Designed miniproteins, single chains, continued (2). Designs and how they scored, part 27

Each design is a single chain, and the fold is of that chain. pLDDT is the mean over its residues in the fold that is shown.

## One batch from the design tools (miniprotein)

Design m4919
Fold by ESMFold2-Fast:
Structure m4919 (fold): chain A 82 residues (1-82)
Amino acid sequence: MAEEYRKKAEEAEKEGRYSLALQYYFQEAAIRLKEGKKETKFKPHQLFNEAKELIKQGKYEEAQKKVKEAWELIEKFLKKEE
């Protein structure tokens, strides 16, 4: 199931449909989180997972940096279809 959304995201990305690809990447991440898995190829979701781990360690400043990096990557990704 998660792999299906990954393939749909990659296909949409190849077609220049970055907003649709982003929606599929979020769906993949949601399924993987439900399965207790952290591994994803979409870098923003990796950064969000790293931020959650840092929060558990009390490293809030480092977690904030990871969230900011994830947001910047999402913004850059969406700008590709402009």
Scores: mean pLDDT 72

Design m4920
Fold by ESMFold2-Fast:
Structure m4920 (fold): chain A 117 residues (1-117)
Amino acid sequence: TIIIRTETIEVNGKKIPVVVEIDEDNKTAYIDVHLPAGLELSPKELAEAVKKAAENVVKKYPEIEKIIVRLAVREEDAEETKKELEKLGFEIVSETPLHRDNPSSPRYVLLVAEKKA
């Protein structure tokens, strides 16, 4: 069974929407961090949001064995964000440049990281 929930994580007074998808059959939780337009987070603030969301998953779904995090970060923040996620026990699985519809938009990469729950 697939369960999808939206929650809001608060970090340093900033409200961060997170979509949590629970795959009960594969005992895997997916955490998608969504940054609203105009909301800027440091790599440390992004990692704290991931940590809080992952802790909420483990508390509510103790049967989950793997947590996969997907987040879009600015290209210039990618290396520091990866290091902060690694400090939390996540392994970086992939880094993919995201397509820009507008050439004047900032460059983003999609980071996918995983951790045993």
Scores: mean pLDDT 83

Design m4921
Fold by ESMFold2-Fast:
Structure m4921 (fold): chain A 61 residues (1-61)
Amino acid sequence: LSEEQTKEARERGKEAGIQAKKERKSVPLDKLAEELAKEYNADKSTVRMVVAEGAVEGIQE
């Protein structure tokens, strides 16, 4: 992942975490990671880790 892609993925994860907290639902980590991995043409597991970190930040806000 490029630095910009990593930042974007983390921010998308954070947004998803905030939304999940508001709706009292689980974060769709696998779906988000798969979509972003396809967009960036990057490794899914790497993207999932970054998205998950962002989601945790969003939930803890």
Scores: mean pLDDT 79

Design m4922
Fold by ESMFold2-Fast:
Structure m4922 (fold): chain A 65 residues (1-65)
Amino acid sequence: SEEEKELAINGLRRSAEQAGLRRNGPDAEVTVEVEVEGDTIHVRATAGDTVLEGSAKLSDLLSVM
């Protein structure tokens, strides 16, 4: 459902933000950008000079929820 997709996207966004904070410390400013293309979610977390990028499939995320 649309609600489950939104929940999965928000979960991935939170995970990316945590990854940025773990990399650069708890006082780091982390910017998280999420882009959805069909079944693929692209995530980018930027913290200072550190950029973390990843992708996941919505169908895979929904199967573990």
Scores: mean pLDDT 74

Design m4923
Fold by ESMFold2-Fast:
Structure m4923 (fold): chain A 85 residues (1-85)
Amino acid sequence: SAELVDVFTEGIRRMAAVSEDPERAVREGARMLGHLQTAADDPSQAAAHDAEVEALIAEMEKRDPEVGRVFREAYERGKAAIDAA
């Protein structure tokens, strides 16, 4: 839906804004939110996608706890938007 696209776009924008490398943040954020959309389309793959997202956030938190926090917040917002759609 348009609402879901808006939430994902805003999430990626926020991730880019707090990162030292905005291009990398856009790619990593798109991958993370893409996993949420794929899991919504195919629930049988949800556990595998959740594991990949958790691993991505964990690596970000190791590099910069604040960037990791923003990514986790965007992930939770994206998940809530999918659940509401």
Scores: mean pLDDT 76

Design m4924
Fold by ESMFold2-Fast:
Structure m4924 (fold): chain A 80 residues (1-80)
Amino acid sequence: MEEQRRQARQELRDLIVKEMQKVQDKNASEEAIEEAKKRIREKVEEYVQQGLITEEEGQRILEAVETALKSIQEQVKERQ
């Protein structure tokens, strides 16, 4: 159980990194940000339903992702 939860957290981190990279590659477009948020949210909800992470952990992850995506968008706008 604990090992499966740890693997799920690692897979979520890997997914978040990949989705963040895609957002950066697309110059933080609104479409890319919305798609990344949707995919990460779907995976978080899947893992919560499977009992691999708690609802509280899922909420914290989604909040952190939204903050990070906003930061990326602001950085891209500042550099242009």
Scores: mean pLDDT 81

Design m4925
Fold by ESMFold2-Fast:
Structure m4925 (fold): chain A 92 residues (1-92)
Amino acid sequence: GPLHQVTVNLTLNNVTLDQALQAGQTGVQAAQQAGGTGTILSITPIDDGYLVTISVSAPTLDLAIQSAQTAAQAGIQTAIDLGGTASYQIIT
């Protein structure tokens, strides 16, 4: 059947574009290690940082959600470690 897809929105503040890309790439890698497939869809400038949108796909909805949560946590931790602030939303 078709893959189940979940969207991760990372709101990253006080980061550069390169740092936002690093956070997104770390999230994609974390999704892959969790058994999903992650792809950065967009990186959009916001008032004091970037919105990074990641698509996560997996053979089951539960695995897609688990992989998306892992991606989100890895992405926001990367932004925090770089001196930024971060939050996320997962959209099913």
Scores: mean pLDDT 91

Design m4926
Fold by ESMFold2-Fast:
Structure m4926 (fold): chain A 60 residues (1-60)
Amino acid sequence: SEIRKKLQQLMDEGTRISLEYMRLQRSSSPQDQAKAAQLGAQLQQIDEQIVALSRQLRES
């Protein structure tokens, strides 16, 4: 299923970004904190896409 493949890709990407986000959040560097904020926004978008695709998968 294309939806299942996309969902798995988003979950894998979200895991990778989450690990980087947690690492950067532990930094006191303003540059690292700024990057953490950007990654946090990306994680929110990925989560929204996962929710949407999961709903679509259940309804199809």
Scores: mean pLDDT 85

Design m4927
Fold by ESMFold2-Fast:
Structure m4927 (fold): chain A 99 residues (1-99)
Amino acid sequence: MLTYKALTDYNEEVREKLIAAGERNLESLKGLPEEEQEKILKELRENKALELAAMEAAKLEKEGKPEEARKVLEEGLEKYREKVEELLKQDKEPAEFPA
């Protein structure tokens, strides 16, 4: 399982694991009708930017476009990082009740 810390220390191992996850997600979608696939992709675009980026990067890698795959993955990681930082900020909120 990739932790937030592992993702912030982006390296070849993290990249390979994300690409492999994207490939598995693409393969699971192949069994669904095209309309269903498009519906899922729209939902992923709004709520799961990293998952969508991993799938797109895996597709680009398969097409022989590793530089484009890297850019898509880096953009997805940046959005994921922002979301995690927002959640951590909420978790560190001072107690609403006076001591």
Scores: mean pLDDT 63

Design m4928
Fold by ESMFold2-Fast:
Structure m4928 (fold): chain A 76 residues (1-76)
Amino acid sequence: MERAERIRELGESGDPEFVDELVEELATSTDPRVIAAAAGALIRIKDPRAVEPLKELLTSPNPQARVAARYVLEKL
């Protein structure tokens, strides 16, 4: 809960410096709420620096991360 809330706050900041942290949350989290929050935050920030890390995430062993990365890339 706390983690997803923090992630939403990062997205609301609009600060591109948080993009790497948000991509890491998509890559490593198994919590659907955290993954959804990170995807939403990346879409809100809408920074092109997310494109290359998200493309790498499409090859992730985590199927939730792959789906979320594809969804975010479609919105950028």
Scores: mean pLDDT 79

Design m4929
Fold by ESMFold2-Fast:
Structure m4929 (fold): chain A 100 residues (1-100)
Amino acid sequence: VETKTITLTVPAGQSKTVTLTFTVTESGVYTVIVKVKALSGDVTVTVTVNGKSKTIKVPAGKSGTITLEVEVEAGSEITVTITVTNTSSEPSTVEVTVTL
């Protein structure tokens, strides 16, 4: 199990994208769990893993979770792309935790 946490500050009406890469040593089905905490301002979060995407809206002061499954072979990479869009009129700070 690997966990990475990132804090992002997104200007009003803008988007920021973060890409995280995980190398797997064993073949199998991996569950990618992305937990998003909107510390300030409303955001929309899109997570893409192996061509599969899910989008959630996270109100200010709330948390949301996206779960995606991916099947990979040993020695392959799992690439997680997270796009945070600030839908508020002020800068938004967001904490993103990714667990494999």
Scores: mean pLDDT 83

Design m4930
Fold by ESMFold2-Fast:
Structure m4930 (fold): chain A 68 residues (1-68)
Amino acid sequence: MELIKEMEKIRSQLPKGSEEYEYADSLVKRAKELVENPNPKMSKKEIEALLKSRLKTVKKIKEKSEAA
């Protein structure tokens, strides 16, 4: 999924061992779990919305890391 690849790219730009990297890594892992083991009670549209929301969070983490 393109959204997960974009999140992984942003994660790779964060300092390794930082709290920002660990948080972004956690979000990427949760996003992969949603795609690999989809909850049958969630619609495809709901999963896509969650992935999009997490991508926005990862982008905010990067912005904050660059400002610090």
Scores: mean pLDDT 77

Design m4931
Fold by ESMFold2-Fast:
Structure m4931 (fold): chain A 68 residues (1-68)
Amino acid sequence: APSEETLARLVERERKYGKPGSLEEAKALVENPSPLAKEIGDILRGIGDSLDEAIAAGDISRARAGKL
């Protein structure tokens, strides 16, 4: 499955900034993700892991990583 933490963060962003109907759609995708949504989630997780490693190594500041 896509990272549960990553999907939860996407749902939280949709709750704060999305249209009034979009939160229910986002929750449906989290609960029953399509194969495409899972693939995208796996890619985003890999990118997140790489950014976390770069931050830990001091190569990228946390603020700079947030802009990528």
Scores: mean pLDDT 59

Design m4932
Fold by ESMFold2-Fast:
Formats: structure tokens, sequence, C-alpha cells
Structure m4932 (fold): chain A 72 residues (1-72)
């Protein structure tokens, strides 16, 4: 669920946590959120190709914000 994915992102705020949350969201039927996040991450990697930590933090923030909106 969206709540479970949010909890996972808060517990594991690294690249593995972002990937795992994406898989959970896909399995939970939140395909639109996964697609939006994938595009956002791709654009970030193009703009910051040498800053993996920044890309991971921004991806986590994006997913967290989207999931919080879904839960409100």
Amino acid sequence: SAADALALLEAAPDADGVDAAGVLLQLSGHTEVVEAASRFIRELKEKHPDDEALVTERAREFLTARLRELLR
C-alpha cells in the first residue's frame, strides 16, 4: 500500500529503499506514481550525473511527497 511504501522510504532512505518502495508501489497498483518517479529520477540523473547522493535524496523526497498526498 501507499502507507507501507512511505514507511519503507522513511526506514531506508537510501537507493535500495527507493527501489524497494517503487516495487511495492507497482505491486500495489500505484503505477502512475512509479512512472512519475521513474521519469523524475531519469531527469535528475541527466542533470546530476556525478552526484548519486543528491539523486537518491531528491528521489526519496519526491516519492514521500507523492505518497503523503495520496494518503490525504
Scores: mean pLDDT 77

Design m4933
Fold by ESMFold2-Fast:
Structure m4933 (fold): chain A 70 residues (1-70)
Amino acid sequence: SSMEEQLKEQIERLLGEIRDLLTQMLGEDDAERSTRFLRGQVNRLIEEGRYEEALQLAQDAVRALRDMLA
């Protein structure tokens, strides 16, 4: 559905932001590994139809990383 597509696009934008924040803290290679792991968790939730939980997980990760960089 269009709502599922919008949620998936929002999740992908947040995963990009997570990668950028992790790159600032850890450098490129470690950021890519950590982002890949988180993407795996997010994809599991999406496969189960749990789109809102997947979005929440990504939002929580961005918030936590921003707090660590403050």
Scores: mean pLDDT 84

Design m4934
Fold by ESMFold2-Fast:
Structure m4934 (fold): chain A 75 residues (1-75)
Amino acid sequence: SQEHARETVINLLRGQEDIARQRGDEETARKLRELRRRVEEEGLSIDEVIRLAEELGLPDHTISSLRIIRRHFER
């Protein structure tokens, strides 16, 4: 469902933010927090989230995880 997809994306972004903070990567943590806020407030689609993640220069592993979520919910 769209709601389940949204929750999965939010949980991923929150987990990635926590990991970035633990590693002292405050810039990546800030970008992840801002993207999560936009997902929560603007109702962004998974395609919009992936596009914004790429524009923000988020790590390849984060973008790959988002693409896996997209594939799972597009079937």
Scores: mean pLDDT 86

Design m4935
Fold by ESMFold2-Fast:
Structure m4935 (fold): chain A 79 residues (1-79)
Amino acid sequence: APSAELVERAAATLRRELAEVYPAAADSPEVQAVIRREAVVLAEAMENPERYSREQWQELSVRVWERLVAAAERALAAA
């Protein structure tokens, strides 16, 4: 498992980035849960960079962002 410090740092970055686009959704408990899950994914990848090609790293980053946006859009639709 990735370090708690790295997960917290990743979560803070994702929350900040999402809040720039979806400030109202970023504080939702459902969106916070997705931010936490995606932070673990990013932290694991950061601790094992040799396991990822440049293309795989780009794909991972895009998929993380797509899942965050989808969560934010779902939260806003439910509001």
Scores: mean pLDDT 83

Design m4936
Fold by ESMFold2-Fast:
Structure m4936 (fold): chain A 100 residues (1-100)
Amino acid sequence: SIMDEVMELARETLEKIKELAKKASKDVQKKIEELIKKTEEELEKNRDDIVKVLEIVKNFMKEVIDLLKEANDKKLLEQAEKLTKETEEKLQELLDKYQE
């Protein structure tokens, strides 16, 4: 199911950000973990709405980028920006497949 593929990609993205956060300061890691928990709850509530799930993931990645900018962690910011681009490309591919 395309819905299952989108949800799996969303969960994989959250896991990758969680792993990346382990390299951050404890304060930044805690903020990212709280954001992940909130995002997981939003994904579960909207799991039958592909467009909403895509919006939730996009907003999550934006909030992670903003947190890393505030922390002035240039290395983690670069890694998170790369992951954001890769995730957006994969989500767009899934959306294009869904519209076929």
Scores: mean pLDDT 84

Design m4937
Fold by ESMFold2-Fast:
Structure m4937 (fold): chain A 83 residues (1-83)
Amino acid sequence: KETEKTELGIKYGKEGVEAFEKGDYEKAIEYYKKAAKYFKEAKDYLGLGRVLYQLSIALEKAGKLEEAKKAKKEAEEYFKKAE
């Protein structure tokens, strides 16, 4: 169900934030990617935009600048789709 996918997106998004706050950017990237997958499956474009934006920051902190730029651009597109 889409509601269950949204709940999983929120759960993994929170785990990503906790990993990011501990300075574990690689783990944060993994959790944010999981969260993005679930928000996308749920068609929760606001949740997807927010987690892709957090992913872009974690990617930048990990030195993955091209991936960070791509994630930020995708976040902006999904915010536009979320009304």
Scores: mean pLDDT 87

Design m4938
Fold by ESMFold2-Fast:
Structure m4938 (fold): chain A 81 residues (1-81)
Amino acid sequence: MSPLEQKVKDALIKAGFSEDEATDLANFLMNSMVASIALKNAGDDEDAKLLSTPVNEILNLVNNGKYEEAAKLAKEFKKKW
C-alpha cells in the first residue's frame, strides 16, 4: 500500500467507514488515478479529466479535514464507474 493510499484509507476510517470499506474505496481511488494517467498518455485528455477531477476534489477534501464530504463524493464517483 502506498503512503497516499494509506492516508486516504485512514481518513475514510475517521469518517466512520469500516476497514474493509475504506480499503476498497482507497484502492478504487488509486486505480482511478492510474487509469487517468494511462488515458492522458494515450492522448485521451477528456476521459483522463473525468477520472482525475473527482479524485483531486476528494483528496482536497481529505486534506482540509472534510472527511464526510470526501467519503460521500468517493461513493458517488465509484457508482459511476
Scores: mean pLDDT 76

Design m4939
Fold by ESMFold2-Fast:
Structure m4939 (fold): chain A 66 residues (1-66)
Amino acid sequence: AHPVETAVRRLDENTAIGVARRPDGTAYAALTVWNEKGETLFSQTLPPFETVEEAIKAAEDLAKKL
């Protein structure tokens, strides 16, 4: 069984947010940025949030500061 629901939100060709929702409703988000060759330039997992929406928003706000 895979108790973790996962989603990927693509911000652009070089940036994506991965979100993992736990069975308790809390979510972890990770921001990843790549170059044109697919090499990772930046990768950070954010602290857990109470909702998937809050986790995604925090990662989007972080991406805007890069």
Scores: mean pLDDT 76

Design m4940
Fold by ESMFold2-Fast:
Structure m4940 (fold): chain A 72 residues (1-72)
Amino acid sequence: SEKIKKEEEEIIKKIAEILRKFGVPEEKIKKLAEAFKKGDIDTFNELWEEIMKTMSEEEVEKFKKELQKALL
């Protein structure tokens, strides 16, 4: 439905903003957003793990807190 698509777009926008703040390249953010929109969980998880591997453990924890605040 239109409402669900709008909510998905807003979630993607919030996640993209946080990923940019943590220095993730736009190309990876776009690929992650496409996987999310398609419901491709396997591709989403692979890309997510790649992104997390570029961060220190401290940065990952800070990122998780920012994500929780934005989505919850």
Scores: mean pLDDT 78

Design m4941
Fold by ESMFold2-Fast:
Structure m4941 (fold): chain A 95 residues (1-95)
Amino acid sequence: SKEEARFKVFIEATATMLRMYVFTSSDDEELHEKVDEMALEIQKAVEDESLSPEEVAKFAIQQYERLKEAVKDDPEMVKALEAAIKTIEEELEKL
């Protein structure tokens, strides 16, 4: 449906925003590589027609939870990841 397609694009947008935040707030090259890999994997999940919106949402949340563990010493970045997770959960409930 149009709503399901729009939701998947929304998930991809959250990954793009997190990547932009990391690249503008951190000089950590290892973190840049992890975020690039995360964004690419989320893009692949969004483009995978075999995955439901719920499966794509769960995958993105899992990726963000893993990234939270990697950035646990950066409270502002943890907050950004928590906000992205919460927004995906709220939008998924509207489907």
Scores: mean pLDDT 86

Design m4942
Fold by ESMFold2-Fast:
Structure m4942 (fold): chain A 94 residues (1-94)
Amino acid sequence: MEEEILEKLAEVKKVVDKEYNGEKLKEEEIEEARKKLKEAVELVIEILSKLSEEEKAEARAALERALASGEEKGVKSLGQEFLLEAYRRLLEAL
């Protein structure tokens, strides 16, 4: 992954970790994390667009399994919500 993607995901992780630890999140922190997640996903889509058809098929199958598993378990946390949103956006691009 490129440094920019990792930096954006690190910012999202900080907010997810705060929720997981029971810290009170500001609405602005959640919205900024959501914005960073969308920006990171768009950069990942750029990378995925350069993959071979075989690599895209493998990535799609992995994302479909991850999304199905996550939806079956139900959304219990902000981290799960963000992860499922990212999977859906990536699948739409593949």
Scores: mean pLDDT 80

Design m4943
Fold by ESMFold2-Fast:
Structure m4943 (fold): chain A 58 residues (1-58)
Amino acid sequence: MKKVFESPDGHVTVTINDDGTVTYEDKYTGEKSTKKIEKEVAEELLKKLKEFGFKELE
């Protein structure tokens, strides 16, 4: 199940996918990129996003 997070200012969206990839979207630049990461890195990223005030979206 994928997890979608939005930055506190609504500017950046980060999606953590079940397949070991992360999708980054920046509304300011219009940039969208998907990068492969290890499961442990994805779990750490999930924790950090929550700690830094990113909001989980449906």
Scores: mean pLDDT 77

Design m4944
Fold by ESMFold2-Fast:
Structure m4944 (fold): chain A 70 residues (1-70)
Amino acid sequence: VKELKEEFIKELEDQGKKYTSRSFTAADGREVGVIMEHGDRTPTVKVFTKYPDGSVEVRTVSIDELQDLL
């Protein structure tokens, strides 16, 4: 999770874009990283999830979908 999140952050920084980054551990043991790009009325949000089995998932979601995940 951290490595993929840091790669995306570097891409945003290289492009001069502003972002907000947060991380938390869910009750089921998933490690979740969230990055929100600033610029649009409906900003793009990337969610990086590491599952207890070591698998990693990256999703692009809307801000409305993010509220359902939190």
Scores: mean pLDDT 70

Design m4945
Fold by ESMFold2-Fast:
Structure m4945 (fold): chain A 73 residues (1-73)
Amino acid sequence: SFREFVEKSTPEEIKKKLLELIEEGRYQEASELENVLFEKKEPELIRVAMESGVYVLDKAVKDVVAKKEAEKK
């Protein structure tokens, strides 16, 4: 699980995995990993989540806007 991965990994390994998921288009898995990082309440892990979360949020916003425009007409 992502919780076990975060417990066994360094911040650098966590950042690499999060960016890898984003680059592969696995945004749901990237979001799940970010949630685990926020749950840990460690400043360094929160920093990693914030830096990587900008990419996930940007993609999610673009997808929602595109779907809403298509669904309304």
Scores: mean pLDDT 66

Design m4946
Fold by ESMFold2-Fast:
Structure m4946 (fold): chain A 64 residues (1-64)
Amino acid sequence: DLDAFIAKLQARIAELDVQIAAIRAQLAANPDDAALQRELQILEGMRALLEGMIAWAKKIQEKL
């Protein structure tokens, strides 16, 4: 079920957005923290991949 799949990916993005916001707040206090900078880059990368998956799934739905 593509609708359920898309909903699950959207929920995962919402979770990532909360984590990204928390790391951004920590970086605002400690901008030179290399570990936090790397973690932010990883989370933003994962978010972009999930958005790509949603876009792909929506294109399949348009053909059904």
Scores: mean pLDDT 86

Design m4947
Fold by ESMFold2-Fast:
Structure m4947 (fold): chain A 87 residues (1-87)
Amino acid sequence: SSEVKEAARLLERHAPAELRQEWHQFMFDGKSGDYESAKIYAEEFFRQLLAFLDREGVSADVKRQIIDTLKLSMIMVTENKSVVPEV
């Protein structure tokens, strides 16, 4: 979907390789139906991503766009709203 493609684009632009790998792990677990592991990885991923974006001085508007796009991508790939962490 366009949302999944946009999430990948934003991660390539803004996130380091380690965080992109964690996102890939979340997507793999979500596709496999392991929602408990997917939720744990998603919580850790967003915690690390927010810290990285703050350190890099990314604007609040851009940070919001990234987070919202990633959350939409998570719902679309997993078809499950419960895997989306509160951030």
Scores: mean pLDDT 78

Design m4948
Fold by ESMFold2-Fast:
Structure m4948 (fold): chain A 59 residues (1-59)
Amino acid sequence: SLVEEIAKAAGISLELARAILESILTGDDSAALRLLLEGKITPEQAEIAAKTARELLAK
């Protein structure tokens, strides 16, 4: 479960992890940027989540 691994690595909810994963899969980072601007995720959490998602997708 990519979503669960991303959530655990970044310390975020499954819903936030899913939004980050979808942003990477679609190539559209607007959703991730919106979450950051709305204060629902920190820049550090977003970076960890995106890195983890990319590493898991590269396998």
Scores: mean pLDDT 80

Design m4949
Fold by ESMFold2-Fast:
Structure m4949 (fold): chain A 66 residues (1-66)
Amino acid sequence: MITDEEIAEALALIYKGIANYLKKQGRYDDAIETYEKAAQLARDHGLTDLARSLEEEAQKVREEKA
């Protein structure tokens, strides 16, 4: 049985992978947006640790861009 939380976790991890790829390509704005979307999805489904990790990655990309 697949739960909404399990689907949300899988989708958030897919977005994380996309954001990591965008970051490696130097597409910082796209990477930040994708990490933030993944973090919001994780937060909306109670995945607090994952959401925090994604928010930290977005912040690191913001610092690399600055």
Scores: mean pLDDT 83

Design m4950
Fold by ESMFold2-Fast:
Structure m4950 (fold): chain A 62 residues (1-62)
Amino acid sequence: SEEDIDRILEKLKTASVITRLKIAKILNVPVSDLDDPAKVREILETMTEEQKKEILELLDKS
């Protein structure tokens, strides 16, 4: 959902470098792409709700 995408983008702003590296691996993108919120949004829009929940859980644990 759009809510999950917005939550992921917000949490990424304050995420540690290590957490960003883990998220980049899940999204299969260079970590530098995480600095582009438009690029990240495009990728997240193609993902399932389950995949977005996995990312949110990782952000919450870190």
Scores: mean pLDDT 81

Design m4951
Fold by ESMFold2-Fast:
Structure m4951 (fold): chain A 66 residues (1-66)
Amino acid sequence: GPLEKRAAELAEKRAKEWVDYVLSQYPSGTGTITKVDENTFKATVKAGDKEFVLTVDGRYFLPLLE
């Protein structure tokens, strides 16, 4: 429904902002964002020997979208 669509859009935006933030600390790194399901995105940043992973579930934003 419309709320789930907005939750998914917020999850994707949150994942992208997190990748951009991590890359600002590790400029030579590479970031990828993968849609896992309708509400969930997985963000991965690789920088040298370091790997950072964040999973964002859009359902956490549903109470804010009411």
Scores: mean pLDDT 79

Design m4952
Fold by ESMFold2-Fast:
Structure m4952 (fold): chain A 67 residues (1-67)
Amino acid sequence: MLADAQALEDAVFEAAERAVKNGDIPGARAELKARTGASFPTEARDEGRVITPEELAKRVAEARKAR
């Protein structure tokens, strides 16, 4: 379900945010890649669309900007 994918993305987002809090944005990107391990579907665009670690990292940056 999209909700499950969203929860997985939230977990990756948390890992990335933790690395960012540690002052290591490049490490956050590496953690996103390691955490995904699998493809991440993006919601709101295409159901089943795969998100790359770079796109996910950008989404994390967007969330930071919004917060």
Scores: mean pLDDT 52

Design m4953
Fold by ESMFold2-Fast:
Structure m4953 (fold): chain A 82 residues (1-82)
Amino acid sequence: MEEVLKKIEELLKKGLSFKEISEILKKDREKLKKIAEKLKLPDFVIKSAEAYEGAVGRVAEYIYLEEKKEEIEEEEKKLAEK
């Protein structure tokens, strides 16, 4: 699980989008689904991971956003000033 988050962060540092990351992580779909379930992510994210072929990117995005919640909150406050 920690490996998946680090992999996502490294790929984002390279300037890759979540769409591009999802293509790379397609084989890790089962790992991302299990992580989503363990982190008690919203039902819609879990269902997307189960039902949709494109769900890997969505799960990875949500996991990353939860991990970066504080950083995102600060950025939103800065953007609201504009």
Scores: mean pLDDT 57

Design m4954
Fold by ESMFold2-Fast:
Parts: structure tokens; sequence; C-alpha cells
Structure m4954 (fold): chain A 108 residues (1-108)
């Protein structure tokens, strides 16, 4: 499903889908990034920043997704930490994305 199709869903539906994807044994990184992108855009993060983040993660490394998912933690702690990030304001989310983008640009 594309980001444009996902933007037709409510914020609550997108958040639920992201958490369900995070709890799958085999993560679909591209689908996770598309759902995350739709959530961030709905919260007011600009599409340019979100698109650049998604492109660089898919091109360079899925490590930012694995760190966000925190697969070494229990399901409860992972959901708590993911919800804390999703409940952050758009400015905080954009700052996080820009820091990750800067790191990804410097790798290669």
Amino acid sequence: MTVEELLKKSYEELKKELIELANQPNIDVERFLNVLAAILIRKGVDKETVDKFKELVLEKTPLPVYLMLQRTLSKEEREKNLNAFLDADAATQKAYLNNVIKWLEEIE
C-alpha cells in the first residue's frame, strides 16, 4: 500500500497498523516505513523530510528501523517506546528524522 493510500486512514488506524507490523517476527521494512511516513505527515512533519528519510533508509541501511523497533526488548517495552515516539510533537519527530538523515548521508 502506498503512502497516498495510507493517508486515507485515520491516525488511530495507522498507529495500530504500525504497532502490529513492529510485532511481526519478520518485519516488512518498506511497509513499516510507508505506515510511519503516513503517521508523520498526518502529525505535521513535512513530506520532503519524510520522503528523504524513507529513501535513505531503503538505500543505505534498515538499521534506523531496527533501532526504532528495539527487537532486543520485551514486547511491552517495545510498544511503550514506540508509542512514546509516536506521541512526540512534530518538531521533535522532524528533529529525530533530520539527525538520522545526516548520519545516513555521511556513511557512504
Scores: mean pLDDT 78

